Designed miniproteins, single chains. Designs and how they scored, part 15

Each design is a single chain, and the fold is of that chain. pLDDT is the mean over its residues in the fold that is shown.

## One batch from the design tools (miniprotein)

Design m524
Fold by ESMFold2-Fast:
Structure m524 (fold): chain A 87 residues (1-87)
Amino acid sequence: SVEEARRYLKEALRHLNAGTPESLRKAIELARKAKELAEKAGDEKLKRLAEEVIKAAESMLHWEDPEHRKKAGESLRRIRELEKELE
């Protein structure tokens, strides 16, 4: 359901914001669940937000790489814009 997708996504964002390697891995796990639920519900905005959370967390796990830092910054910016559209 859309409500379940939102719940998983909120938890994923909390873990993303914590920024530890363990939290980033948990963010990816939760965001993958959110993406699956959003896809089944046909909610493209929630699906896109979940995809950006996965990208940000994966890039943050490799923060020492300039390419990954740039990608993380882009995904975090997209997350902020998508959150405004959902609130």
Scores: mean pLDDT 81

Design m525
Fold by ESMFold2-Fast:
Structure m525 (fold): chain A 56 residues (1-56)
Amino acid sequence: SLSLSEVTEEQLEEAVNTFMELLKLPEEMRPKLREALKTLISNPELSLSQLMKLLA
């Protein structure tokens, strides 16, 4: 999708669910992962390293 505005809400939740399963994260990490992914989408300059820091 070329539209980030359409991605930021519904597909963010899909991405959160996918990463929770792929990374085998406990449910209590879900809101932190959501915030990290939301930040990455809103700030495309943010690198993967920063995303991983937000999840820690």
Scores: mean pLDDT 68

Design m526
Fold by ESMFold2-Fast:
Structure m526 (fold): chain A 65 residues (1-65)
Amino acid sequence: VTKIVAAEIELVGIAIEEGIDVKIEYKDGTFILSGDEKDKEKFERMYEKAKRYAEQLGFKLEARI
């Protein structure tokens, strides 16, 4: 299992904890998280947690909503 796959699993866990469905993509050192406009407030809370986690592992994070 690569570090990328392990990080993706954890990011999925963070999204589940906030109760939203998020699309997670990886590109060139950056995880791209995509959510629905209807879940914007939950997405923003999830994104802040995900960003902190990703930065601790040396990954960048990008939001699309």
Scores: mean pLDDT 79

Design m527
Fold by ESMFold2-Fast:
Structure m527 (fold): chain A 55 residues (1-55)
Amino acid sequence: SELHLRVGAADLGLSLEQARALVERIAAGADVAEVAAEYGISPRQASGLYRASQL
């Protein structure tokens, strides 16, 4: 959900817009580790944001 994504993004120091872009790239089939590295977060944190977006 947007609320869960917003909270997760804030915990990682990302804007909601950055978190949405990250989630959209993962949803489109981008490699999670590559996307995570681009935003300076771990692959687990990126996967966590993706899961939060689906709640």
Scores: mean pLDDT 83

Design m528
Fold by ESMFold2-Fast:
Structure m528 (fold): chain A 95 residues (1-95)
Amino acid sequence: DPEKKKLLEEKIKEGEERLAEQGIETSFYYDEENKLLYAEVVSPDGGRGAVRLYGEFDSDNWVELTGTAFALASNDPEARERIREEALERGYEVL
């Protein structure tokens, strides 16, 4: 649904702008040809999370992808390791 994809792109842009105001850097891309989603989050304290997922560009995949990247950017080493293991078990590529 092209209208749903456009609305999702607008919501992503709004979210990235709000996070940038908080000093959080985000990078997202979708490779439609290869069905590849990428998200990277860098927190103001230098915590970093980056993940890839093979799947459709939709709100559910985007929410799960970005949530995983945010969790991996945590300054809690035990939480980061747990989230990394869970992401790998779910088929994410953790970068």
Scores: mean pLDDT 77

Design m529
Fold by ESMFold2-Fast:
Structure m529 (fold): chain A 117 residues (1-117)
Amino acid sequence: SLAEEEALLRRMAAVVADAVDDMKDAILAGDLEKFEKIVKETLEKLEELLAAAPAHLRPELQRIVETFKEGAEEVLEAYKKDPEDKQGLIDLLDQTLLRVNALVAEALARARERHAA
């Protein structure tokens, strides 16, 4: 149903938003191990949501998972090179969240269009 598809997309957005908040806390604390743990656990949650998803949604959800993974890897690489640039790391994380939220909004719009037909 549309309601189930919207609930799944909103859950994916919430998982990423919560992870980004926790990742920001880890950056501010200088806790690289906690940052890596949050990334690992978040990817596991997102992959579980992707695996449970209807087949027709999987390409869009895969793009969301890949976008988060790529963004997290970019932040982790930047963290290892310059851990003192906390604002730069937070800005990269915010850009990742903006990209994920845009993909979720696009997927929600497409779900509504499919159910309106």
Scores: mean pLDDT 89

Design m530
Fold by ESMFold2-Fast:
Structure m530 (fold): chain A 72 residues (1-72)
Amino acid sequence: DIDRGVADILLAMGELALKRGDYETAVELYEKAVELDPDNPRAWEGLAEAYEKLGDTEKAQEWRAKAESLRS
């Protein structure tokens, strides 16, 4: 459960980075979160939002679809 706890911290840090407009840091933090907890749709949603903010709409759509698949 250590990996889940660390992933939750990374998610919180990623959300803070998005709020501050630090989209590159948000991508890095969310990428680490999906590596540790790939079944958590919140991590994929955060990654999608960060890529959308960076203008990478193709990756944003791909990761959003991944998050939706995990909610089903």
Scores: mean pLDDT 82

Design m531
Fold by ESMFold2-Fast:
Structure m531 (fold): chain A 68 residues (1-68)
Amino acid sequence: MSPLEQIRALFEEARALLETDPERAVALALEMGALAEANKASFSAAEQAEVVAMFEELARLMEEHGAA
């Protein structure tokens, strides 16, 4: 699995957990962040935009659910 595929998988898992386990969702978001930073130089501009969009959406959803 590529780094981008791993980030997509973590994003979907975190979204699925927001209602049932928001603390776990936050932990997965931090793992996504670590993967994105470690691999950001390997991403195309379009892939970087996709990663940013995933983080923005997840952060917004977490704020709406009161997760830290």
Scores: mean pLDDT 80

Design m532
Fold by ESMFold2-Fast:
Structure m532 (fold): chain A 70 residues (1-70)
Amino acid sequence: SMEDEIELNRDITLGLLRMWASSLKLSEEEKEELIKEFEERLDKIPPEEQTLETQNKILLELLKEHEEKL
């Protein structure tokens, strides 16, 4: 179903975000804040647009914004 596909896509992108945050040795609080921000950004997208491509684009934008703040 579309719901199962959205869940799988979200699991993939969240996994990538967690791996990235861990590689930078971010604190648990910083990781939780990034995950929360990412999830809030995804929740603004209509379910039918929550493709892996769209989620990856949002992930990359979030990562770029974080890197620019360092």
Scores: mean pLDDT 81

Design m533
Fold by ESMFold2-Fast:
Structure m533 (fold): chain A 78 residues (1-78)
Amino acid sequence: LIDEAMRAYRAGRYEEAVRLFEEALREVGEDNASILTMLAEAYLKLGEYEKAIEYAEKALSLDPSNKEAKRILEEARK
């Protein structure tokens, strides 16, 4: 799932990447900061700013030092 989600993301298939990352979260648990960060990034690419903020905040609650999640949050809030 994660590898397939990353492949979709790299290919610019952000809607597919979101679906696959959401499946990965269900399999590994919703407290995986890395997958939450990738979900936030994919939603940011789709222009779904509210969802990008939601997932980036979740990632930061688990890993406050996550610079990628902080960047996504800053971009989505503007």
Scores: mean pLDDT 80

Design m534
Fold by ESMFold2-Fast:
Structure m534 (fold): chain A 58 residues (1-58)
Amino acid sequence: TDIIKESLKESLKEYGNDKDALEQQLLQVEILHEDGVLSTEQFKEAKELLENALKKSS
């Protein structure tokens, strides 16, 4: 339902074990949140998804 969340989930499928790509996506969602594009709730959800993926790629 959330286009940003769907896009992020698709990206995680493509590069889910690539630590560098996951770190770049984490930076991107932080920038989008700072710019006001992402709500705090959307940012928190995206961050949790990316942090979980990074944990798996450790």
Scores: mean pLDDT 73

Design m535
Fold by ESMFold2-Fast:
Structure m535 (fold): chain A 109 residues (1-109)
Amino acid sequence: SLAERVRAEGERVVAQLRTLAALRAEKAADPSRAAELDARIAEARRALAVALGRLVDLLLEAGLEAEAQRVAEAVRAALEAIRAGDAAAFEAAVARFEALVEEAAARIA
């Protein structure tokens, strides 16, 4: 169903956000690994962009334009938290994103 596809793309977004957070933490802990980790960060960033784009498209198809904007904003907040090294802000942004995805999926079902 459309709701199942929304949840699946949401789960992919969260997986890539957590991967980016972990890779950025590894790079901060050991700068000598920057070259190796930058390639993995680039891959995770591409996967995040694809999953987020698919999620936004599904929400727009469902007429949930406000929800599409809110999930994109939550992802931006999570990325800002990763850049700042703010684990608490990151977990808050991910929790907000997951809540928005579940609200949207429930409205579609």
Scores: mean pLDDT 92

Design m536
Fold by ESMFold2-Fast:
Structure m536 (fold): chain A 102 residues (1-102)
Amino acid sequence: DPRKEAERLLNELIEKYKIKLTEEQRERAVELLAEAPPEVLLQIALLLSTGEYEMAELVAEVAVLMKETGKWDEKALAELTRLANEGDLEGLRKLKEELKNE
C-alpha cells in the first residue's frame, strides 16, 4: 500500500529531522510522498513544514513526471532543489508544462 509506506517514511523523517507539521500538512505530505521518487521526499517534507504547499506539490508533480519520462537523475534533483530554495513557483510550473508535452 503506497499510502501506508508514505505514512511510515513521513513519520521517520519527522522524528529524524524534527519537522513540525499540522494534521492538514501531514495528510497532504502523505499524498505527495506516495507519488514522488524517494530522493525528493525530504525536500517535500521540508517545504510542507514551512507551509509552502504549492511549492511542495509542484516539486512532487515535476519529480513524478521526470521519473515517468526517464529524466529523473541527480541533475534533475539538484534543479528541483534550487527552484524550491529560490521560491521559483513559475519556473516549476513551466518545467511541469514542458514535461507534460513530451
Scores: mean pLDDT 77

Design m537
Fold by ESMFold2-Fast:
Structure m537 (fold): chain A 66 residues (1-66)
Amino acid sequence: SEEREKVLELTEEALKKAGLPEVVVRVVLHELRKLSPEEIKEAAVRVLRQFDPEVAKEFEEKYKEL
């Protein structure tokens, strides 16, 4: 779905900004493609909070505007 692709794009940008390696970003995105937009958001926030809480907060704000 178009909404899922938008959430995945936002997630990729956030994971990269949080400093995750390219290979790890690809693996995470591959697993998230099986989920709904809301489940992608929840999983992404959990991962982002472990690496960069500020990026996680920015991601949540951007998600609300999708």
Scores: mean pLDDT 85

Design m538
Fold by ESMFold2-Fast:
Structure m538 (fold): chain A 65 residues (1-65)
Amino acid sequence: MTAEDYEKKGNEAEKAGKFKEAGDYYQRAGDITGDPALYEKASEAYQRAGDEKKAAELKAKAEAL
């Protein structure tokens, strides 16, 4: 799957309220492209899922890029 496919799945999961799955998809897209915006989306999704630690890690990764 391409990064664009993962980002689309992340958007669909987020709209369905499946924030952990959305975060996982956005993180995979970010790992492929290196785009900090995808790590920021993953961070927000994990925060909404209640995973504060994972959200903070991805936010830091986005800021370092």
Scores: mean pLDDT 83

Design m539
Fold by ESMFold2-Fast:
Structure m539 (fold): chain A 60 residues (1-60)
Amino acid sequence: MYKFVLKFDSRDAAEKAAEAVKKYHPDTKATVIGDKVELESNETIEHAIGAALAAIGEGL
């Protein structure tokens, strides 16, 4: 089991990131805790991290 915590600059950003993970990687559990998103999976979690960061990085 893999656990990783991503910290964002706002709760809104964290919620947007969690929604992207749920949409593209539904096998990964994404829990919003304030400005943080806790990711949990039985597989490698790098793809879920990528989806979360891409959702926030719109407009680069």
Scores: mean pLDDT 74

Design m540
Fold by ESMFold2-Fast:
Parts: C-alpha cells; structure tokens; sequence
Structure m540 (fold): chain A 100 residues (1-100)
C-alpha cells in the first residue's frame, strides 16, 4: 500500500467513525450537536483532501456521500423533523462539494 493509498483508507475510516458518532447523537435526540459535528468534521475532511489526487478525492467524496445518505435515513427513522433533516442534508452536500 502506498502512503497516498493509506491516507485514503484513513479518511474513509474517519468518515465511518464520524458518521457513527453523528448517528448516535441523533438517536440521543442531540440533533443540533450532530449537525454541528458533521459540519466541523466536513471542514476537517476538506482540508485533509487538499493533499489527495483528484481520483483519491473522488473516492473519499463517494464514500462520504454514501455515509451521508445512510445518516439521513437514520435521522428519518429516529423521527428527526423534516426541517432538521434538510439542515443536515445541506451540511453533507456542502462537504461533498468541497471534496470534489
């Protein structure tokens, strides 16, 4: 595994851990904290992605998109309001745009 391939795997693992924490916060009724956490994590992920190739950034962005879709589904299942789901969706979409 190259160093660059390892960096992609680290970013994917960070996405998995961050979205698992966000899901847990949502399940605890801490929706505002979950949205803020995803926004801050997205900023960190975008900064890390600056050192990646376009192909590697696309792979990280695709994984973030899938994890974001899973998080939105979990929020809907937890009974989060449509307004807060839209807020969460916008934060996820802004993060993905910064990665691409």
Amino acid sequence: MSREELDVEVDIALIDMAFALAKRLIQQGKVDEAIEFVKRFGELLAERAKTLSPEQRKKVAEHAKKSGEDLLKAAQEAGVSPEDIERLKKVIEETIKKLE
Scores: mean pLDDT 84

Design m542
Fold by ESMFold2-Fast:
Structure m542 (fold): chain A 59 residues (1-59)
Amino acid sequence: SEAAAQARADELGAANIPHIKKVRKAAEYYRQGKKDEAMKILKELGLSEPEAEAVIENA
């Protein structure tokens, strides 16, 4: 069905850019004042603390 094809395309897009999706989520938490949650996500991606801070400031 067309709906199944669309859902598959969206799934593949998300899977191809998992790091960017997590960065967006971390930036959203930072804007909400949840700095600890944002930093935790970015550190799980392997970013250092200064790199994580730079990423959320630029997002």
Scores: mean pLDDT 68

Design m543
Fold by ESMFold2-Fast:
Structure m543 (fold): chain A 61 residues (1-61)
Amino acid sequence: SSETVSSIAQKLQTEYDLSPEEAQDLADTADGLRKAMGLPDSLLQPLALMLADVEIHALSK
């Protein structure tokens, strides 16, 4: 779902102040992980947000 990935990338830019490149990479990583684990499209957004939270936390520590 390319549209969903693009939408998530925009949301990551807005909510976590990520660059377009960082947001796209994170959204693509979340989609890839979701597909590899056989998870439904409905889990793309929560997975991407979880990964963004982990990235922000790692940068703080």
Scores: mean pLDDT 76

Design m545
Fold by ESMFold2-Fast:
Structure m545 (fold): chain A 78 residues (1-78)
Amino acid sequence: MRTVVQAVVPAEKADEAIKAIIEAVGAEPEAIIRTPEGDKVRITLVFDRPLSEEEKEAVRKAVEALGGEVVRLENVPA
């Protein structure tokens, strides 16, 4: 099982959002992808493990605190 996290955040908050998501999960992602979307950045992180509901809530709250939105947060087959 892997987990895909995708969030859209203000461009100036992209690095802070990536750090906050990693801290909330407590693990290093396998991949980090940044896609510019005007004044915002879509951030995709892939973790080589499933996330608990508590970790998913922590990720959502961390992104929201930075003025962002979680677009995708799901456990996927490995």
Scores: mean pLDDT 83

Design m546
Fold by ESMFold2-Fast:
Structure m546 (fold): chain A 80 residues (1-80)
Amino acid sequence: MKEKIDAFEEKVIELLKKTDSPRREDLIRAVRALAEAMKAGKITPEEAFAGLKTLVRQYLSPEEAEKFIKEMEKILKELE
């Protein structure tokens, strides 16, 4: 499980580095915090993903948020 969480964190942070957003660093910090909470058993992957979707919709434009969410869903499917 840790390896899948680490891979998800890395890929999502790579996607965030490609976004042109003043809230990029806040989103990167949130991704890292959610990954650590998952590794500590405090939240489920489903809860972490739901939290990330909420944050990106708040911090990014609607178009960028939906594009980012689709890429995150693709990453999650690839990690199985």
Scores: mean pLDDT 76

Design m547
Fold by ESMFold2-Fast:
Structure m547 (fold): chain A 80 residues (1-80)
Amino acid sequence: MLSRAEVDAVLAGLSDEQRLAFGAAMARLADAVEALRAAGVPEAEIAAREAAVLAEFYRAVAAGRLDEAVRLVEEYAAEV
């Protein structure tokens, strides 16, 4: 997980379009979590899946691959 300072640095380095894409991806992830909950998936399983996706996302962001990171979250959200 990124620290507050690391999150602020990432957001400060993003264009307006990239910030909107990041925000949209996060909103889609939240909707996907709600869909899994509505489908009766256990909370522990939902939390584990979300944590795994976010870990890969932040790893890609740290490697300078923001576009790839956004796609990872969007793909996860679309598969729910």
Scores: mean pLDDT 72

Design m548
Fold by ESMFold2-Fast:
Structure m548 (fold): chain A 58 residues (1-58)
Amino acid sequence: MISDEAQELMREGARAIREGNLEEGIRKLAEALKLMGYPEEEAERIARSVVEQAQANM
């Protein structure tokens, strides 16, 4: 079950990426993943992968 807080952090992360704030985007996405039960290292790794895909689309 995904909490509303995790969903909001994911939306904020996506917005930060669109504005070019990649570090904030990674941070927000990692926080959302941690709330979903991912370990800290896994959450950061996944967040970075997502941001890299978003950059490739730019």
Scores: mean pLDDT 78

Design m549
Fold by ESMFold2-Fast:
Structure m549 (fold): chain A 55 residues (1-55)
Amino acid sequence: GDAEARRRTAEGARRAVLEAGGSEEQAEKVYQAALDGKNAEESNLNGARAVVEAT
């Protein structure tokens, strides 16, 4: 369902941030944003990368 899809997307974004060397706090932030459903795709594509590069 949609909730399951959001969870998978959120976990993917969290792992991507951690793999790129981002902090767990930054990974948690993008994870929660993706689960919230508001701006979830931007969080995974733009937000996650921006957070990692800002680190």
Scores: mean pLDDT 66

Design m550
Fold by ESMFold2-Fast:
Structure m550 (fold): chain A 63 residues (1-63)
Amino acid sequence: MKLQEKAKEVNKKDLSLDELMREIGEILRDVGHEINEWLLKEGKLSEKVKADYERDLASEAAR
C-alpha cells in the first residue's frame, strides 16, 4: 500500500507509470490464479483454499 504509493511517486515522471503498475498487478494476479489451478489439479491445496476456490467457480457458473 504505502510502498506502492512511494513507487508511483518515485517514477511518476514516467507518463505510463500507472499503466505499468497495473500490468504488473495483472500479471501477478494471473500467475497466482495459474498456481491455484495447478495446485487444485495436483490435489495439493488445503481443504479451506480448495473449498473457497470451488465456491468461487460455482458462483461464476451460476451467474
Scores: mean pLDDT 62

Design m551
Fold by ESMFold2-Fast:
Structure m551 (fold): chain A 100 residues (1-100)
Amino acid sequence: SELSLEAEKLLTKGIKAQQAGDYEEAIKLYEEAKRLAEEAGDDRLKAMALLALGETLAKQGDYEKAIEAYEEAVRAAREAGDEALERLAEEKLKEAKEKL
């Protein structure tokens, strides 16, 4: 869908912002990508956006919010039937919980 394409575009922009160290900008882009993927019913894109969001929050030391994002990513990946993405999200969730 057009919403899925826009979400993918925002994900790409978010990744570039994260690579540049612009974590605030990356978070905004990932949150918008998540919303558009959710509106599109694209569970895989939603999981990808949530995983990227969680990783950026963890880099900022916000492990409580990172855990929340990773838990949502696990659910979205499971709904999408993407076993590799679900496994990755579960691994990141475990790592974030160990920081609390």
Scores: mean pLDDT 92

Design m552
Fold by ESMFold2-Fast:
Structure m552 (fold): chain A 90 residues (1-90)
Amino acid sequence: MAEVKGVEVVATGEDFAVVDVTVEASEAGDYVLEVYVNGEKVGAATVHIPEGTSVLGVGVAGAKVGDEITVKLYKDGEKVGEGSAIAVES
């Protein structure tokens, strides 16, 4: 299984943000990562996560300074992790 260990906003632009999502997986596998801005789903992607600790760089369209960015991680339709961060000036 995988766990979300942290979410950090590393850049914020006029209408986008980039977040680093730190994940830890006990074995390699495919997961679905969903992205939310202020509680509204803005994207989803299938991601391959290797065994151990990894950092996933995620672009978030439509985010701006002050917005809450939430990421949710799913395996076989079940939520296995989530985290949130506030977009701040970079």
Scores: mean pLDDT 82

Design m553
Fold by ESMFold2-Fast:
Structure m553 (fold): chain A 57 residues (1-57)
Amino acid sequence: STAAFEEAVRLLAEAKRALDAGDLATARELVRQAIETDPRLRPEGEVLLAEIDRAEA
């Protein structure tokens, strides 16, 4: 549904904001929620998870 897609996009934007703030745990949780909300955003979520993993290293 469009509503689920829009909510998932919002969650990914919040995840990116959390990553930029250095809150890696929150960023990971928000990506998980986004993919759960709309699995079509899994590729975008995986890119962000890779960025989070690099920031942790």
Scores: mean pLDDT 87

Design m554
Fold by ESMFold2-Fast:
Structure m554 (fold): chain A 62 residues (1-62)
Amino acid sequence: ASREEIEEGIARIIVGVAKVMLENGVPKEEVLEFARRMASKLENEEAAEYVLRETERAVEEA
């Protein structure tokens, strides 16, 4: 697998963790901060944008 494919997989895991954090009552601000921190570690821009967009959507729907 390419690095890009690996980072896309990691991005999905990060979003999954963010959703679990929300389900367990972690404050929305802390979940968003977690997502931003994790996204900043990803070199692939599309993967980073996926993390931020999907986490923001999950927070808005929570």
Scores: mean pLDDT 83

Design m556
Fold by ESMFold2-Fast:
Structure m556 (fold): chain A 96 residues (1-96)
Amino acid sequence: VDELVARAQAGDREALERLIELAEKDPSLTDVAVNALQAAVDMGDPELVRRAAEVIARHPDSAKAVAGIMLAVGKALERNDEELLQAVTEGLRAAA
């Protein structure tokens, strides 16, 4: 998992998609879901941001999930990227 996190943070789309899948299947991997959402925002891919936001919103550790979402929102705002902000919102709505 740590290798996949490092690869996703380096911009490896396949590694990021794999992290999203792992976090979706395992509710104990909230830290992985947080890392996936941050990597998706850094990559600038709205679809991966939406998917990662949906996954993190379903995770049971609400404090870690909220902290991760707020960090991702902060990154998108710093980038002045409206599409990434919309993708986070769409992912959160899909989880409801």
Scores: mean pLDDT 78

Design m557
Fold by ESMFold2-Fast:
Structure m557 (fold): chain A 72 residues (1-72)
Amino acid sequence: SEAEERLREELERLIAEAEEAIRRKDYERAAELYERARRLALEAYERGAPEEFKKLAEEAERKIEEARRLAA
């Protein structure tokens, strides 16, 4: 669907920005971006999007934990 394609593009953009933030050691910003990605992916999965979105949410959650540890 168009909404699903748009969501994939948004998630890819958020993840790319988060990875760039990590590269710059901007860990608080990275955590914020991954939190946004995790929320969007999980909401989509709960509304019937493919398992791919659940997997993205789980990966984002791990990245949030890593970024928060590095920010502390």
Scores: mean pLDDT 86

Design m558
Fold by ESMFold2-Fast:
Order: structure tokens, then C-alpha cells, then sequence
Structure m558 (fold): chain A 56 residues (1-56)
């Protein structure tokens, strides 16, 4: 699974648990930083892209 697919899964799970979009982005970004070593800025951008893909 690539970084974007992992981010989509994390955001989807967080939204299903009742997190807001902003909370889901923040938590997904933290997970991407831990798992893939991304910077905070890069992780937030990937999380935003993942959320946008899920909203299509």
C-alpha cells in the first residue's frame, strides 16, 4: 500500500469514529509522520489529498 492509500484508510476510519475532517487530517498526518518519516507539512498535504479523494 502506498502512502496516499494508507492516508485514505486512516482518514476513513477516523471519520467513521465521528472525528471531524480537521481532526482526521491532524491524526492522519501524525500517523504518516510516524510510519513513513514525513515532515509535518508533507504529511498534512498527503492527508488533505486523501480527504479530497474520499469526498469525490
Amino acid sequence: TNILEHAKKVIEELLAKGASEEEAIEEAAKELMKKFGLSETAARIVALLALNELKK
Scores: mean pLDDT 83

Design m559
Fold by ESMFold2-Fast:
Structure m559 (fold): chain A 74 residues (1-74)
Amino acid sequence: SELEEFIKKLEEKIKELEKKIEEIKKEIKELEKDDSEEAKKKIKELELEIELLEGMIALLEGMIAWLKKVLEKK
């Protein structure tokens, strides 16, 4: 089913976004060791990027849930 393949692609995209969030979280932890104003500003920007990525994941999860309901209706 093309719909099942599309759902798999969306699930793969979520996994990619989750990996990016983990990478950003690691970058934040390294920056937290630096007490400079530049590090603090970078942390704030990275936190906003995480918020955006989490929002994208929520949207994709909602789309997958809707598509699965459409598939189950037969």
Scores: mean pLDDT 86

Design m560
Fold by ESMFold2-Fast:
Parts: structure tokens; sequence; C-alpha cells
Structure m560 (fold): chain A 93 residues (1-93)
């Protein structure tokens, strides 16, 4: 269905944004927050569109892993943004 294709697209975008945050250091804390917020918004949109729970869990686990790896590389000033991001994704499970 169109809804299923859209859900898959939003899940792909969420994981992609988390991957970008891990691999490419943001230019500012504001950019880090924007990427975290966009990742979570895309994951929430996929849930709203009826993505299966198992698929949502797999995507959420991948996102948490990317955020944890980003946290290892992050300046201290961005640590709270990433830690809050991890917590917000965990609360969606």
Amino acid sequence: SREQLLAEAYLSLAVMNATILERYPPESPEEAKRLVDLTIENLEKARELGAPEDVLKQAAEAIIEHFRRALEKAPPEWRDILEEGIKRVEELL
C-alpha cells in the first residue's frame, strides 16, 4: 500500500539521519539537535503510518547504536542532546 511504502521511506530517512550524525560531525549543537529531532520525527511518522512493530524495533535499535557511536565522538557540549535523543527513541519502544 502507499502507506506501507511511505512508512518504509520514513524509516529509511530516520536511519540515514542517524548515520549522518555518527559519520559526519555536525557543525553546531543546533545542527546536532536538528538531526536528532528529524530522526525521531521520521521514526514517529513511520509508526503513525502503521510500520510493523518488529521493523520499528529494528530501526530504533539501529538509530540508538548510531547515536551511541556519535556520542563517543561528540564534544561535551553536545552530549546531552545525544543522550536525550537515545532516551526519546527508547521511549518509542
Scores: mean pLDDT 86

Design m561
Fold by ESMFold2-Fast:
Structure m561 (fold): chain A 64 residues (1-64)
Amino acid sequence: SLFDKIVDALFRYVSAGREEEALERVEELLKEAGISDETIDEIIELLKKGKYVEALDLIKKLLG
């Protein structure tokens, strides 16, 4: 699923110390899903703050 791709990207890139690339990949996947730029910015800010549970819950709700 798209949600699983997002979780995999976060795990792989962040674990490798490539947090900026993780965030770019998440942004790309959310844009492909048709999510608004405003909502994507909110999700990216949550991820930057380490609020992974809140960010992933929001993503899951948006993707169905």
Scores: mean pLDDT 83

